Designed miniproteins, single chains. Designs and how they scored, part 101

Each design is a single chain, and the fold is of that chain. pLDDT is the mean over its residues in the fold that is shown.

## One batch from the design tools (miniprotein)

Design m3505
Fold by ESMFold2-Fast:
Structure m3505 (fold): chain A 83 residues (1-83)
Amino acid sequence: MAELEELRKRIAELNEETARTAEELGELHPEVIRLAAERLRLELEAAKLLGKLDEAIAAARALLPDLPPELAEAVAAVLAEVE
């Protein structure tokens, strides 16, 4: 699946960009939160191609209580968008 391969590549690129940006600006900076949200969108798209979307959404939702409020809000917004 070329589509899944391209998504994996994009996720890897965003992971690197998120790590570099967090090191420069701090883990809770709005730009880092934005990149994390974009990465989650791609991860959910990859899960959808694998027939695992419901499991991925449930896993992300289960993490919400343990996330900093800024990240929890961004993650919740992405989950609302894909449901």
Scores: mean pLDDT 80

Design m3506
Fold by ESMFold2-Fast:
Structure m3506 (fold): chain A 97 residues (1-97)
Amino acid sequence: GSSARRRAEERRVQREIERLEARMDFFIDFMEAGLLTDEQARRKMEEITEEVKRLLARSSPEDRERILSLFEKFAARVKEITGMDDFVDRLLEEVRA
């Protein structure tokens, strides 16, 4: 039945959201510690943004709202740490599109 496959995919998406949040937290810690160059930080932001876009494409409307909220909070913290406001705002626009 389609319902069993849907529930399995929903559980997989939830696990991927939890892993994404953990990766975001780890990346923020790395940036706060000054361990990344601006170029390295930009590349990691682009990688995370592409992961977010792929996860959104597989997600229910409810999970999409949660993922977008997590990414917006992550983006705000990156802006505070790095000052790369224009770059981060472009990535936010790409995710919201």
Scores: mean pLDDT 84

Design m3507
Fold by ESMFold2-Fast:
Structure m3507 (fold): chain A 85 residues (1-85)
Amino acid sequence: MAEELLEKGEELRRQGDFLAAGLHYTRAGDEYDKEGDLDKAIEAYEKAIESFREAKKRNSEDSITSGVLDIAIAVTELSLENIKK
């Protein structure tokens, strides 16, 4: 359920696992979008982008991880733009 994915994302964020938090928030956004709850989908995608940006700050020395996070941010931003139309 989308709500469970949001709660797990919040838990992971508090534990400092921003990459896993971002992935759970993205999945929550996808589920809310499928349910037609666009406001909650937007909120979840925005939280995913914030979490991926935090993960990038903490993994700045790993160019591969940084590149993967840039792609994850870009894909999530595209999902957000498609909902905000």
Scores: mean pLDDT 81

Design m3508
Fold by ESMFold2-Fast:
Structure m3508 (fold): chain A 87 residues (1-87)
Amino acid sequence: VPPVVTVTVYLPESWSVEEAVEYVKEIIEKARAEHPDAVIRVVLVSRMSEEDVERLAELLEKEPGVELVARSRMSDGDHVLVLRVTP
């Protein structure tokens, strides 16, 4: 079974989609560098609008090895995206 590393990221509602994408990409790159043989599970918790969360997911899925595994909305209104990043 390949090792799995989970990273949880909280995105402020004041951030643009562009800022969020760059931040998440930096986190993914760092995690890949530290764990080159691991599958990285990224849990994004966002207070951004539903439209912005959809754009964020679309842009991140364009990155090589990134797959959207799950999307949910919490009872408090926060959006949760789960990404799988393969080596």
Scores: mean pLDDT 82

Design m3509
Fold by ESMFold2-Fast:
Structure m3509 (fold): chain A 75 residues (1-75)
Amino acid sequence: SVDGLYAETMARVAQLIRDGDLQGALQVVQDAIQTLQQKYQESTDPQEKAQIQRAIDELQQVRKWLETQLQKQAA
């Protein structure tokens, strides 16, 4: 399910952040976004598409935050 994929992704991302693995966390987020984008294109249900889009939007915010943290480490 979309909710299950989102919850599993966020749990794994949180663990990687605690371990200091921001690059690993970013990869997990990017992989989840790609999976959800494929599900969005295959879905014909407007309610399911809206749920998928919300999950993508939330994961894109997490991706942007992780990219910002990585840039601060490189500067």
Scores: mean pLDDT 88

Design m3510
Fold by ESMFold2-Fast:
Structure m3510 (fold): chain A 68 residues (1-68)
Amino acid sequence: LSIEQLRELCNNLDSSETITLLASAVQTAYPGVQKESPNYQEFLVRYFLSLIGCDPKKSEVIIQAIKS
């Protein structure tokens, strides 16, 4: 998946599969993120979503789903 494709998926959230793909992309960009503290995981996810140009309202949905 390209950054442009990730941005489109992020801004058109319609399924749990999209959230799973975005979580996988974060893990690919930041290997070992799953081993970090919850606060640092949230920081890395927010940073990654910001870099790909995700809408702030959509990024909050993704962050809450990953934290669950």
Scores: mean pLDDT 71

Design m3511
Fold by ESMFold2-Fast:
Structure m3511 (fold): chain A 62 residues (1-62)
Amino acid sequence: DLLKELLANFGLDPSRFTIREGETDLFAEAGRLDKTLVELVLSRGPEVETSSKPYDPSLFKP
């Protein structure tokens, strides 16, 4: 994947970024324009699996 190579070159860990299916197609083409690809990744920000599900502190309803 060009995305991995580009991210690694810019010091960005591709493992820390989550790419959705469908957008990988766009990123694959944007790979030719590393500038645009980086802009897209930066715009979205690090979508890493930090909080798979927002936990509400309400497991108990006393």
Scores: mean pLDDT 50

Design m3512
Fold by ESMFold2-Fast:
Structure m3512 (fold): chain A 89 residues (1-89)
Amino acid sequence: MVKKKVEEELEKIEKEAEELALKYGGSNSDSEEVREKLEFALKSRKIAEIYREALATNPEDVSPEAEAVAERAEKLYEELKKELEEKYS
């Protein structure tokens, strides 16, 4: 079934993105490799949820950059979901 294949692929990619976020999210490296891996990590819905929750609970302590990161993560996740739905349709 098409829906099951899309869900399995999303779960796999999301897990990989979360692992990359945990490994490189605290890095102070300016290397292009680290930036590429962090961009892939933004494809995880979990990253968007974490930033949105921080904005909702402590808006005064959250930088404008955090809101931009949440928005970018949400957009990348939706684009990935759409691509997978088209691939398996």
Scores: mean pLDDT 67

Design m3513
Fold by ESMFold2-Fast:
Structure m3513 (fold): chain A 88 residues (1-88)
Amino acid sequence: PPLSERERKVREAALFVLAFKEVYPDMDVDKLIEEVAKLFNLDPEEIRKVYEELKKQPWKYRGMAIFLKNLLIKPEQFLKFFKKLYEA
C-alpha cells in the first residue's frame, strides 16, 4: 500500500541520517537520529527502524539518497544547525 505523509516524512528523516553518515562517518548515529527526530517532530524509534532498513538496502532509495547528498552541498550549515539545536 502507498505510504502515508507521516511515513514519507520518517523515510526522509532516515535518509537525512544516512546522508549525514556518508558525509561525516564519525557522527554518532543514535544522537543524530534523536536530533533529526526533534527537528522533524518524529519518533526517533520510527526513524531508527527505517534507517536500519535503508542501510541494509540503500540501492532501493539511492535516488533520494543522492538528492539529499546534493542538498548537503552545504553540510557545514546543516551540521551547525543540528549542533546548535543539540547544544541549546
Scores: mean pLDDT 67

Design m3514
Fold by ESMFold2-Fast:
Structure m3514 (fold): chain A 82 residues (1-82)
Amino acid sequence: MVKVKIEGDLVTSEEKLMEKSLLAEQLTDVKQNGGKVLLGDTEVDPTIEVIDKAVSNKQPIKITVTFEDGTSKTISFYLEDV
């Protein structure tokens, strides 16, 4: 499990416990629907290994999504292993 703190232009700050596999699945869904997934400044495939790397390096995973109004928003996922 990871503790996930979600912050960004679109969301109220949320904190929850999540399975690493579920987080990887949700981030993969974003990427497959035209979103961009970043670790630091590098675009990545959101695998469990990438999640583990984010935790180890204390780096947020960021997603950039384009909405129906044509705007792009960035959401940051701050991860802690539990």
Scores: mean pLDDT 79

Design m3515
Fold by ESMFold2-Fast:
Structure m3515 (fold): chain A 61 residues (1-61)
Amino acid sequence: MSVDEIEEKVREAADRIAAGDLDGATKLSSELAGEPLPQAKDKKEAIDVLVKATTKALKES
């Protein structure tokens, strides 16, 4: 995955978290991680999941 693709998915996931779409945010985080991730129960957990997925994607790019 390119750095540009990672940035785009992170931005979209952050927007979804802000809108309260935790399901959509988790889907994008799973795409970033390249594997299914646990469903986030609140915005704080969704942000934590996104940070971990982004870190993994950047290491693999």
Scores: mean pLDDT 80

Design m3516
Fold by ESMFold2-Fast:
Structure m3516 (fold): chain A 74 residues (1-74)
Amino acid sequence: MTNEQLITLLKQLVSLGSSKEDGRLSIAKARILLKSLKQDVDVIMPLLEEADLDKDGYLDAEEFSTLLRRLESE
């Protein structure tokens, strides 16, 4: 999977799984969505877990922006 494909997938996960109230995506919900999308959970979940900077089990907009910058610089 390319970094561009990962960026697109992350944006799709936010669109499908983030709460409209607080804009955050749960890591557990992301895992379920990745399985539904036939993606390799074992490859992608570590990236999401690393992006969870406060380790509360959720990804907010700031954590997503940090992950996207990391992927763009690789």
Scores: mean pLDDT 74

Design m3517
Fold by ESMFold2-Fast:
Structure m3517 (fold): chain A 87 residues (1-87)
Amino acid sequence: MSLEEKVQEIVDKMREMLAAGKSKDVIEEEFTTRLGEMARQGLISEAQAARISTHFLMLRNDKTLSDAEVLEGFEKRLEEVVAEAKA
C-alpha cells in the first residue's frame, strides 16, 4: 500500500470514529497504533512519526478547537508528510 493510500485509510477511519461519537481519547489510541504500523512498514521514518504524534497531541489537547477542527489539523499534518515524501 502506498503512503498516500495508507494516509487516506487513517483519515477515513478517524472520520468514521468521530461520526460514531467516539471520544478524542479513543481516536488518539487508534491513531497512535496506525502511526506505529506505518513506521514499522517503513512508510514513514521514526522521526516523522514522532513529529506527527507531537503535532496531534498539541491539536487534541487544544480545548479551543472543535472535534472537526482537530480532525482537519490531523489531515493537514498527514498531507504534509505525503508532500515531503514526494518532494
Scores: mean pLDDT 74

Design m3518
Fold by ESMFold2-Fast:
Structure m3518 (fold): chain A 108 residues (1-108)
Amino acid sequence: MISEEELKELIEGLLKAKSMYEAGFEVGKFVAKNEELLEKYKKLSFEDFFTELISELYQLAPEELKEEMEEVIEKLQELRLKEGGESDKPFWEKFEEGFKKGIEEAKK
């Protein structure tokens, strides 16, 4: 079960991220604390997994955190435009590298 405190920590981390790798690292640390999300990641592509995760988190967020979630989505779109170039492949590759590293660090 995702707590409001865990969601706030994720939002704060994502808003402070300066690259897709750093954003991925924060998401990975968050996901590593939740077994259901880890199992879902094993069954989906990273792109599909992340799209579903953001949608679920937005729906679960209280109204006070929805504004911050909108800022997170806007920031991730800005990073995608800066790092994606003519395709989203570099964006998703860097994001998933950070994500995997975040999971590894959370297991220590």
Scores: mean pLDDT 78

Design m3519
Fold by ESMFold2-Fast:
Structure m3519 (fold): chain A 76 residues (1-76)
Amino acid sequence: SFADGARAAALAGDKETALNIVKKAAEQSPEEMYEAVVALARAGPEFREVVDEGIKLMEKKDPEYAARARAEVAAL
């Protein structure tokens, strides 16, 4: 899954791969984007820029999932 790929990229410290996974998840569904973005947010603050870009992409596709992602990130 894209969330599993995002977790693997985060464990490797690979921001480029993490961003590419988020962009590919965006092409599939808002739910896949949400899961990938939340997984990266939980990995740490070093992924904040990737998380923020993912939320911006999600906002255009599904504002409700974007709001949920922002709430999850704010709670970390």
Scores: mean pLDDT 80

Design m3520
Fold by ESMFold2-Fast:
Structure m3520 (fold): chain A 81 residues (1-81)
Amino acid sequence: MDERIIGEAVLEAYEKGGKEKAKETFARMILALQARDRGLTREEYERMLKEKLDSFKVTDEQLEKYIELGKKAREEWEKAR
């Protein structure tokens, strides 16, 4: 599930670089999924990042939700031994 992949990436970014890095990672991951779903080229994706990354508002509530999803994904991975 895309949510689990985003959550795991966001959790890792949070552990490595704190809240700001986690928010940036979340924004980049969402934009990457949008680019994939629209079939954008690498150049079009890079343009989209330049246009939207700075204006992409990640709320603390959204960040917390995806950190919790990442924790659940990690627990499931650990439980799978």
Scores: mean pLDDT 78

Design m3521
Fold by ESMFold2-Fast:
Structure m3521 (fold): chain A 82 residues (1-82)
Amino acid sequence: DLERVIEAVRRIAEEYRRRGDEEMAEMAEATLKGLERLMNGTWSRPPLSPEELQQLLETAQLLLENIDAMAKADAEVRARRA
């Protein structure tokens, strides 16, 4: 479901911005823009190649995995500080 991936990547970009990770935030924002263009079918030139589309989806998956790992690490730190 492309819409769910788009919403997840949007939240990931916001989380990286909140943490001050500018490089990861920029990568997530670029991925978000690519996914939104794919969903709307309104590509400006140049359109994504099949290889770029695969890389976009792989990057989205990596971002989802990374944010889940970060959330778990944050939960552990909070539990240890209580």
Scores: mean pLDDT 72

Design m3522
Fold by ESMFold2-Fast:
Structure m3522 (fold): chain A 89 residues (1-89)
Amino acid sequence: LSQSSADALRQISREARELAEQAKKATTLEEAQKLVSQVAGLALGLGLYSTANRLRKSLTDSVEEQRRLAAEEAEYLARYAQRQADQIE
């Protein structure tokens, strides 16, 4: 099935924004680790290996640090994907 690259990037941007909002509300270690892992997966999909590596290293950090990093990086990925989509069409 054909999709435009711009549409795929806009979908990633929306998913990243959703993860950022979930990260702000995470209260347990399990929730924080899941969100860090999901944000790292999006970063890898976008070719942002340094961001993904930083997120993976945070898995040994406190819940608050993991939650903060996941939220910040997810917001960054959302803006990055949106800018890439805007440049295609």
Scores: mean pLDDT 81

Design m3523
Fold by ESMFold2-Fast:
Structure m3523 (fold): chain A 107 residues (1-107)
Amino acid sequence: SADLEQKILELVAKLAEDPSKTRAELQDEIVDLLKEYAEKHGEYLASLEFALQLAMSENLPSQKIIDLINSLEGIPDDIREKIISLIKEGNYEEALALVRQAIAERA
């Protein structure tokens, strides 16, 4: 969604520039928005794709991404387990590729 992308990009900009909030607080707000969007629109894999992109570009802690994945009930268990394993290994590029493949196969 363009609205979600715009809101997340605004929060990402604040990660670099807003002295009134900690990086951890802004990262939590980003994760909460991704979860809310996934639950409201049923776009669990798209929300995970965006989270993995932000983990790679903005250095989101791996544990916050794992916690997000475990909170998203709409992610298939086989994909969930594979993605978490790759994140624990630091292999975000392969995790992102698997999510993108799953999105394409569901379309």
Scores: mean pLDDT 76

Design m3524
Fold by ESMFold2-Fast:
Structure m3524 (fold): chain A 83 residues (1-83)
Amino acid sequence: RDRLAAFLRKLIAQSKANGNSVTQQIMQQGLDLVEAGATPQQVLDAVMDLYNSVLPSLSINEEMEVGSALLGLATLVRSLLKE
């Protein structure tokens, strides 16, 4: 969980530096779930649901940044589930 929280904080800081408020908000909701004790899979599922709900309103650059962040998150979650 600490690694997942640290990764999400890194993504939030990077999105803030890039001025991508949408990616920042999606990743912040993921971090809030981690801090509330959600499992890595629950965090990934919730973040994916949020992404899909906002996808039609995203610019290409925002979509690419969120997509890259989600791939990184999915890779980390998969690593955590492998024991």
Scores: mean pLDDT 78

Design m3525
Fold by ESMFold2-Fast:
Parts: C-alpha cells; sequence; structure tokens
Structure m3525 (fold): chain A 73 residues (1-73)
C-alpha cells in the first residue's frame, strides 16, 4: 500500500465521520488523521513508541474538545 493510499483512506474516513456535524471541523480532523497515518507509515513515530502514543492521545483529546465546542454552539 502506498503512502498516498494510506493518507487518502484516513482522510476520507475522518471526513465522512464528522462532515454531518461540521464540514469545516471534519476537514480539519481529516487532515490531522491523514498526517498521523503518514507519520506512522514513514516511521517518524516508530523511533519512540511512548512519544507516538502521547502524540496520538493529544490529537484525540484536541479532537474531542473541538467536537464538544461545536456541539455547545
Amino acid sequence: MTLLEILGKKHKEAYEKYKDLDPDLARAIAVGEGMLAGARYLGLGSGDKKLAEETIRGVEELSKEMIDEVRKK
């Protein structure tokens, strides 16, 4: 599987999940998910498993906060 296929798949999955809530937020989350998938594929996060896990948790928490803020409006 190519890097482009991995990026496209993760971007599409994230966008489809959140587009009905807020299309702009869905695009932002989709870009973030694609970048994370690309970083894993290129091995950028493989050198330190703990750092990779902490980064994933940070992005997940930020995504949750962004979704919660949109829901409050």
Scores: mean pLDDT 64

Design m3526
Fold by ESMFold2-Fast:
Structure m3526 (fold): chain A 83 residues (1-83)
Amino acid sequence: MKIKITITDANGNTQTFEVETESEKLYLRDEDGNVLAIFDASKETTVTLDVPAGTYEVVDEDGNVLAKFELPAGTVTIKVEKL
């Protein structure tokens, strides 16, 4: 299915990724591979969490990296929506 991933950082900077996946679940991971959040790829989901500065990835169940981005320390909002 086609999905849109929108990432808004603590400074109000926004990155958008339009990707295709067959996975029903997506995972937000830090650079060490720790899972911080799980998204349902089949519906609109928004997660807001506080993170340290670093590199983050959204990956699917098959390990495909759908989005990779740098964040400053602070609040991040990640929206996943089905296209």
Scores: mean pLDDT 84

Design m3527
Fold by ESMFold2-Fast:
Structure m3527 (fold): chain A 105 residues (1-105)
Amino acid sequence: NIEELREELAERIAELIRLNAELNPNFVDIPSYEELLEASRRAVDIYFDKVSDEELRERLTPEEGALVATPLVILELVEEGTLTSNNPEMQRLIEEIRELLEQLK
């Protein structure tokens, strides 16, 4: 089910962002997991549904757009194969995101 795979992808992206924030001692104002998950869901929809810039401006507030930027960059960098981590748990999440992206092609 494509919708289930998209949800799993959003969950892995939100977890990656959360874990990165938890491991970085200089990270401040960490969004809640719920906010990260909602932003990641929106980013996945944008990425696969080819949402236009006009539709994005109507769907997202400036604050929501800023939250969606991080998961969109993660999707792009994973697709390019350029996102890597020396942390084994983060690297596992990156590989899981890559596998889900391949299944959604």
Scores: mean pLDDT 78

Design m3528
Fold by ESMFold2-Fast:
Structure m3528 (fold): chain A 95 residues (1-95)
Amino acid sequence: SPLDLRLEYQELLVQVNDRVTDPTLRQKLYQLSLSSMYSWMTSSSDIEHLESEIDGLQELRDLARQLGDSEVSRLIDQAIGKAQQLLELLKQQQS
């Protein structure tokens, strides 16, 4: 269900937050968390908000790869995968 995917996605985001210790990654994560919060407040739909979050996670993943943090990069890739699955289901519900 969309709720089960949302819970799996949220659990992966918690794991990313717990594992990110590098100051540069922490700064980017805080910026993305703030952007996500504003997106949630201003988005007219879960789809728009989730698309914005996926974009932010891709930026964080690319930064983690540049810094050589393969574990954080893998966790973010898993989170992106769950978010994309949720996005596809939400789009199917609108069709």
Scores: mean pLDDT 82

Design m3529
Fold by ESMFold2-Fast:
Structure m3529 (fold): chain A 69 residues (1-69)
Amino acid sequence: MFDKADKTIKNAKKAGYTDMAKEIQDLKKKLQDAGDALAKDPSPENLQKVRDLGDELKKKMDKAKKKIK
């Protein structure tokens, strides 16, 4: 997932969608931080946060791909 996020960020920046690239980058960072939190404390709450952020990242990436066309 993160490799695809990095490609989408790079493509969005090249296309001039800098705000969208930043949103995807920020979501990637939040997902990484949530993953670290889950690794330290494997609670249902931390697992749900990782899932929610992963879904948000995927939706933002899908929208970016459609606009970059």
Scores: mean pLDDT 80

Design m3530
Fold by ESMFold2-Fast:
Structure m3530 (fold): chain A 68 residues (1-68)
Amino acid sequence: SNEEIKKGLENALKALEEETDEAAKQTLRRIVAAELRKLGYDDWAAEIEAAKTIEEFIALLKRKIEEL
């Protein structure tokens, strides 16, 4: 459901804000993209996969949360 997806993205955003290791942040980005792809959100997954910086990833998460 949209509520479950929104909660998942909010949890990812919180984890990302608490994480200090840049490699772990990139791993989280890959995990989020893969999970969105499994749920049929291929366009959102592709946008997250294309994010070149963690700042872009954070901005995308915030935007998608607002869209849900």
Scores: mean pLDDT 84

Design m3531
Fold by ESMFold2-Fast:
Structure m3531 (fold): chain A 80 residues (1-80)
Amino acid sequence: GLTPEQRRALLLEEFRRILEERVAAGVLTPAQAEEMLARFEGMLEKPLVDQLAEVATWPPLWQEIYGEALRRTAEAIEAM
């Protein structure tokens, strides 16, 4: 199976892909996508309990993107 570091790298890659897709679709500006990515990266360095608590405080759009990234990451792992 994947290491925790490899799972984190996949999740971060899926965050980047979703943010790029949302910028291309005109839903986010590049500046908004960079802010979201930086916050996601910082959150992933925290213990899991603190990550879940932080995500619960995020705006609905950010929670949707996080959920989509988790779903895509799970699908990628299942395909391996």
Scores: mean pLDDT 80

Design m3532
Fold by ESMFold2-Fast:
Structure m3532 (fold): chain A 89 residues (1-89)
Amino acid sequence: MRRVTPAERAEIEARLAALVARLEAAGKPEEAAALRAQVEKLLAAGERDLALAVLEVAELLLAGDEAAAEAVNQAYLEEHRAEAEAALA
């Protein structure tokens, strides 16, 4: 897998910090803590694209666009699953 560069990590961490602040301001500190823990685990595993997808879904949910958030989540799962199934074939 492609290694997360320091610049990519800094960008993801900045987006995470902004989103955590928005969740806390919206009265969702438990969701903010869960999102931070999830993204930090993904970054530690080198899963840059998955970390970005998680942030995008959370941003759309905060914007109240639940349909768009679900569409992004489903598109990522389908792409990732197809790739995994191809690797196992």
Scores: mean pLDDT 72

Design m3533
Fold by ESMFold2-Fast:
Structure m3533 (fold): chain A 83 residues (1-83)
Amino acid sequence: AREEALELLRKLYRLALEVAKTKEDLLKIIGYYLAALGALEEGDLEGAVEHAKRILEIAKESGASEETLAEMEALLAQIESLV
């Protein structure tokens, strides 16, 4: 579960970085990614999911394409399935 969650979270994070348009969005994405990693390290998979949801929210606000959002939503659903 942890290794799979880490891989899925990493893919979500990479997609979010590609859509970030501002330094503010980039820093928020990095912050939530680090928080999600910390949650996974503590065994808090639910906390990791909440931080991953914030990354997706920022990507939506940054104007990510429907294709990118669909891919990110699929990755988030896979992470949620591990809870």
Scores: mean pLDDT 84

Design m3534
Fold by ESMFold2-Fast:
Structure m3534 (fold): chain A 89 residues (1-89)
Amino acid sequence: MVSQSEINRAELELVEEDPSLENLLSDYYQALRDGDKKKAEELFEKIVEMLKKLSEKLNAPKETVVKYFSELHNLPEELVEKLKEGVEK
């Protein structure tokens, strides 16, 4: 039987290998810098949707996926909180 720690490690590795999340995050920060609120909101929704799908695929709590994504990309606490709220909707 696979241990919980082995499953958690595999989940973390899968999140680390998703280049689409990195590209969406980069575009999101660019939209924020440009003051393009509508584009930033659209990109934020795409990030949230991707994190929800990753949570379902890995059978991991949404909060766990948000935490790993946040740690991998060194996200500010304010953005982490928004992502946690978004994935629970």
Scores: mean pLDDT 72

Design m3535
Fold by ESMFold2-Fast:
Formats: C-alpha cells, structure tokens, sequence
Structure m3535 (fold): chain A 75 residues (1-75)
C-alpha cells in the first residue's frame, strides 16, 4: 500500500524529498519541509508517514523507489 501510494506520486516530488534528506539528514527533516520541497500538502505527507508507520520508514521507502526508477531510466 505505501509503495503503491509512493509510486503514484510525481517523480519530481520523490526526487525533491531525497535531495532534502541528503542536504539535512533524515533526523533533521520536518514534515512541513518535506511537503514544501515535494510540492505536496502537509495532509498528503502526514497520510504517507502514517501508512509507513514512521517518518524514517517513509523516507527509506522514497529513497528505494527513486533508486529503482533511476536504474530503470538508465537502462
């Protein structure tokens, strides 16, 4: 469910989240900053974090999907 919800998001939104995490670190990124960087509502980010069970799990899932999509695009 979480993975499907993340795959439905625009690629630019997922990449913006990864970039923010790389700049600030996973522990230093707020839900508001994630929403602003991704161009998503805070409500959407809140729902995704709830589906993941934690902010850390959500961020790892986003990173995994971005890596998977980059590998597919490079092939």
Amino acid sequence: ELEEALRALPEASLRAIVKLVEEKGIENVSQRELAEAAGLSQATVSRLIRLAGSKKTFLYAVSAIVLQRENEAAA
Scores: mean pLDDT 78

Design m3536
Fold by ESMFold2-Fast:
Structure m3536 (fold): chain A 78 residues (1-78)
Amino acid sequence: DKRKKLEEEIRELERKLIEAEAEAAMYQLRITVLKLGREDEEEDERELREAREKREEYLRKAEEYRRKKRELEEELRK
């Protein structure tokens, strides 16, 4: 059944989306902590840059999963 396959793929994408958003949220918290605890500007700036890059990476993955999920949901509505 095509519908069952689409529902399973949507469920998998939903799980991946939640995981990606959780990772992005964790890096956002890391960024906040680094901003509050700045004692060494150069080392903090490096960690801050790395954390921002990782957050952007996971936000990008989350957007991709949201787009794919939306496409599959629209296909399921046909």
Scores: mean pLDDT 80

Design m3537
Fold by ESMFold2-Fast:
Structure m3537 (fold): chain A 71 residues (1-71)
Amino acid sequence: HMDEIIERIRRLSAQERYGVTSEEEMRAFIDEEIARLEKELEHYRKLAEQGDKVALSRYIAAELELAFLRA
């Protein structure tokens, strides 16, 4: 969970090194990740409610990652 978030931050930094990025571009990236995680969270919640234990694990991971990005 935390390692995945750190990796995403590193990817953002790598993108900045290879291109011209501004605070606006960084914010847009984070907003896009939040939107992606919200969709993923909804998808895995539905599957977890149906008894998919793997989906439950994915749901918890996505929820924690989303909470970190919103902090």
Scores: mean pLDDT 70

Design m3538
Fold by ESMFold2-Fast:
Formats: structure tokens, C-alpha cells, sequence
Structure m3538 (fold): chain A 62 residues (1-62)
């Protein structure tokens, strides 16, 4: 399920970047962070996003 979430995030970010849709990029990252926490819990979500500063920030704030 985490692999599916990562694939969904990547696809949504690429589409939003191609459309120059900054709000779409931010929404994709927030949705990913929430679903990741729901799937693995906050502690594991923090560990999974350690190498992605933008995602880590969102996970910390949730």
C-alpha cells in the first residue's frame, strides 16, 4: 500500500508540475502525508520521509 501511495504522489506531482499548478503539488503532498500516517502511523511516516524535507515538514505538522 505504501508503494501505491508513492506512485500516486509521483504521478500527481508530475501532472501538477507540467500544468504549473503549485496548489495541486501542495495538495498531492498533504494527501500523501495523511494517507501515509493512516497506513503506517506517525512514527514510521516520519522515518519514511526523513530524506524528503518537504514531505517530512508536512508529516511533522499533522
Amino acid sequence: SVSKLVTELTARELIAMAENDQAGIEKAREDFARKLIETVGKDKALEATKSSPRLLKIVKEL
Scores: mean pLDDT 84

Design m3539
Fold by ESMFold2-Fast:
Structure m3539 (fold): chain A 77 residues (1-77)
Amino acid sequence: SKKEEFKKKLEEYRKEFEELREEARRKGMEDLAEALDRVIELINWTIENIDKLTEEQQEQILKDLEETIEYARKLLE
């Protein structure tokens, strides 16, 4: 189902953010690590509330997470 695919993508993004958070901590970038932790909490909330989200909201969330991942990767360079 579309909801199952969305949940799978959220779980994949969560793993990527967890890895980026660990890298930020290794580099001493504590403010970035804290910001990434907040994004992970938002992903967890989204998974728990997936049935309340419209298809349009789901697409926007995935786009926002992709842009956030790209930005975080650039900050870690």
Scores: mean pLDDT 88

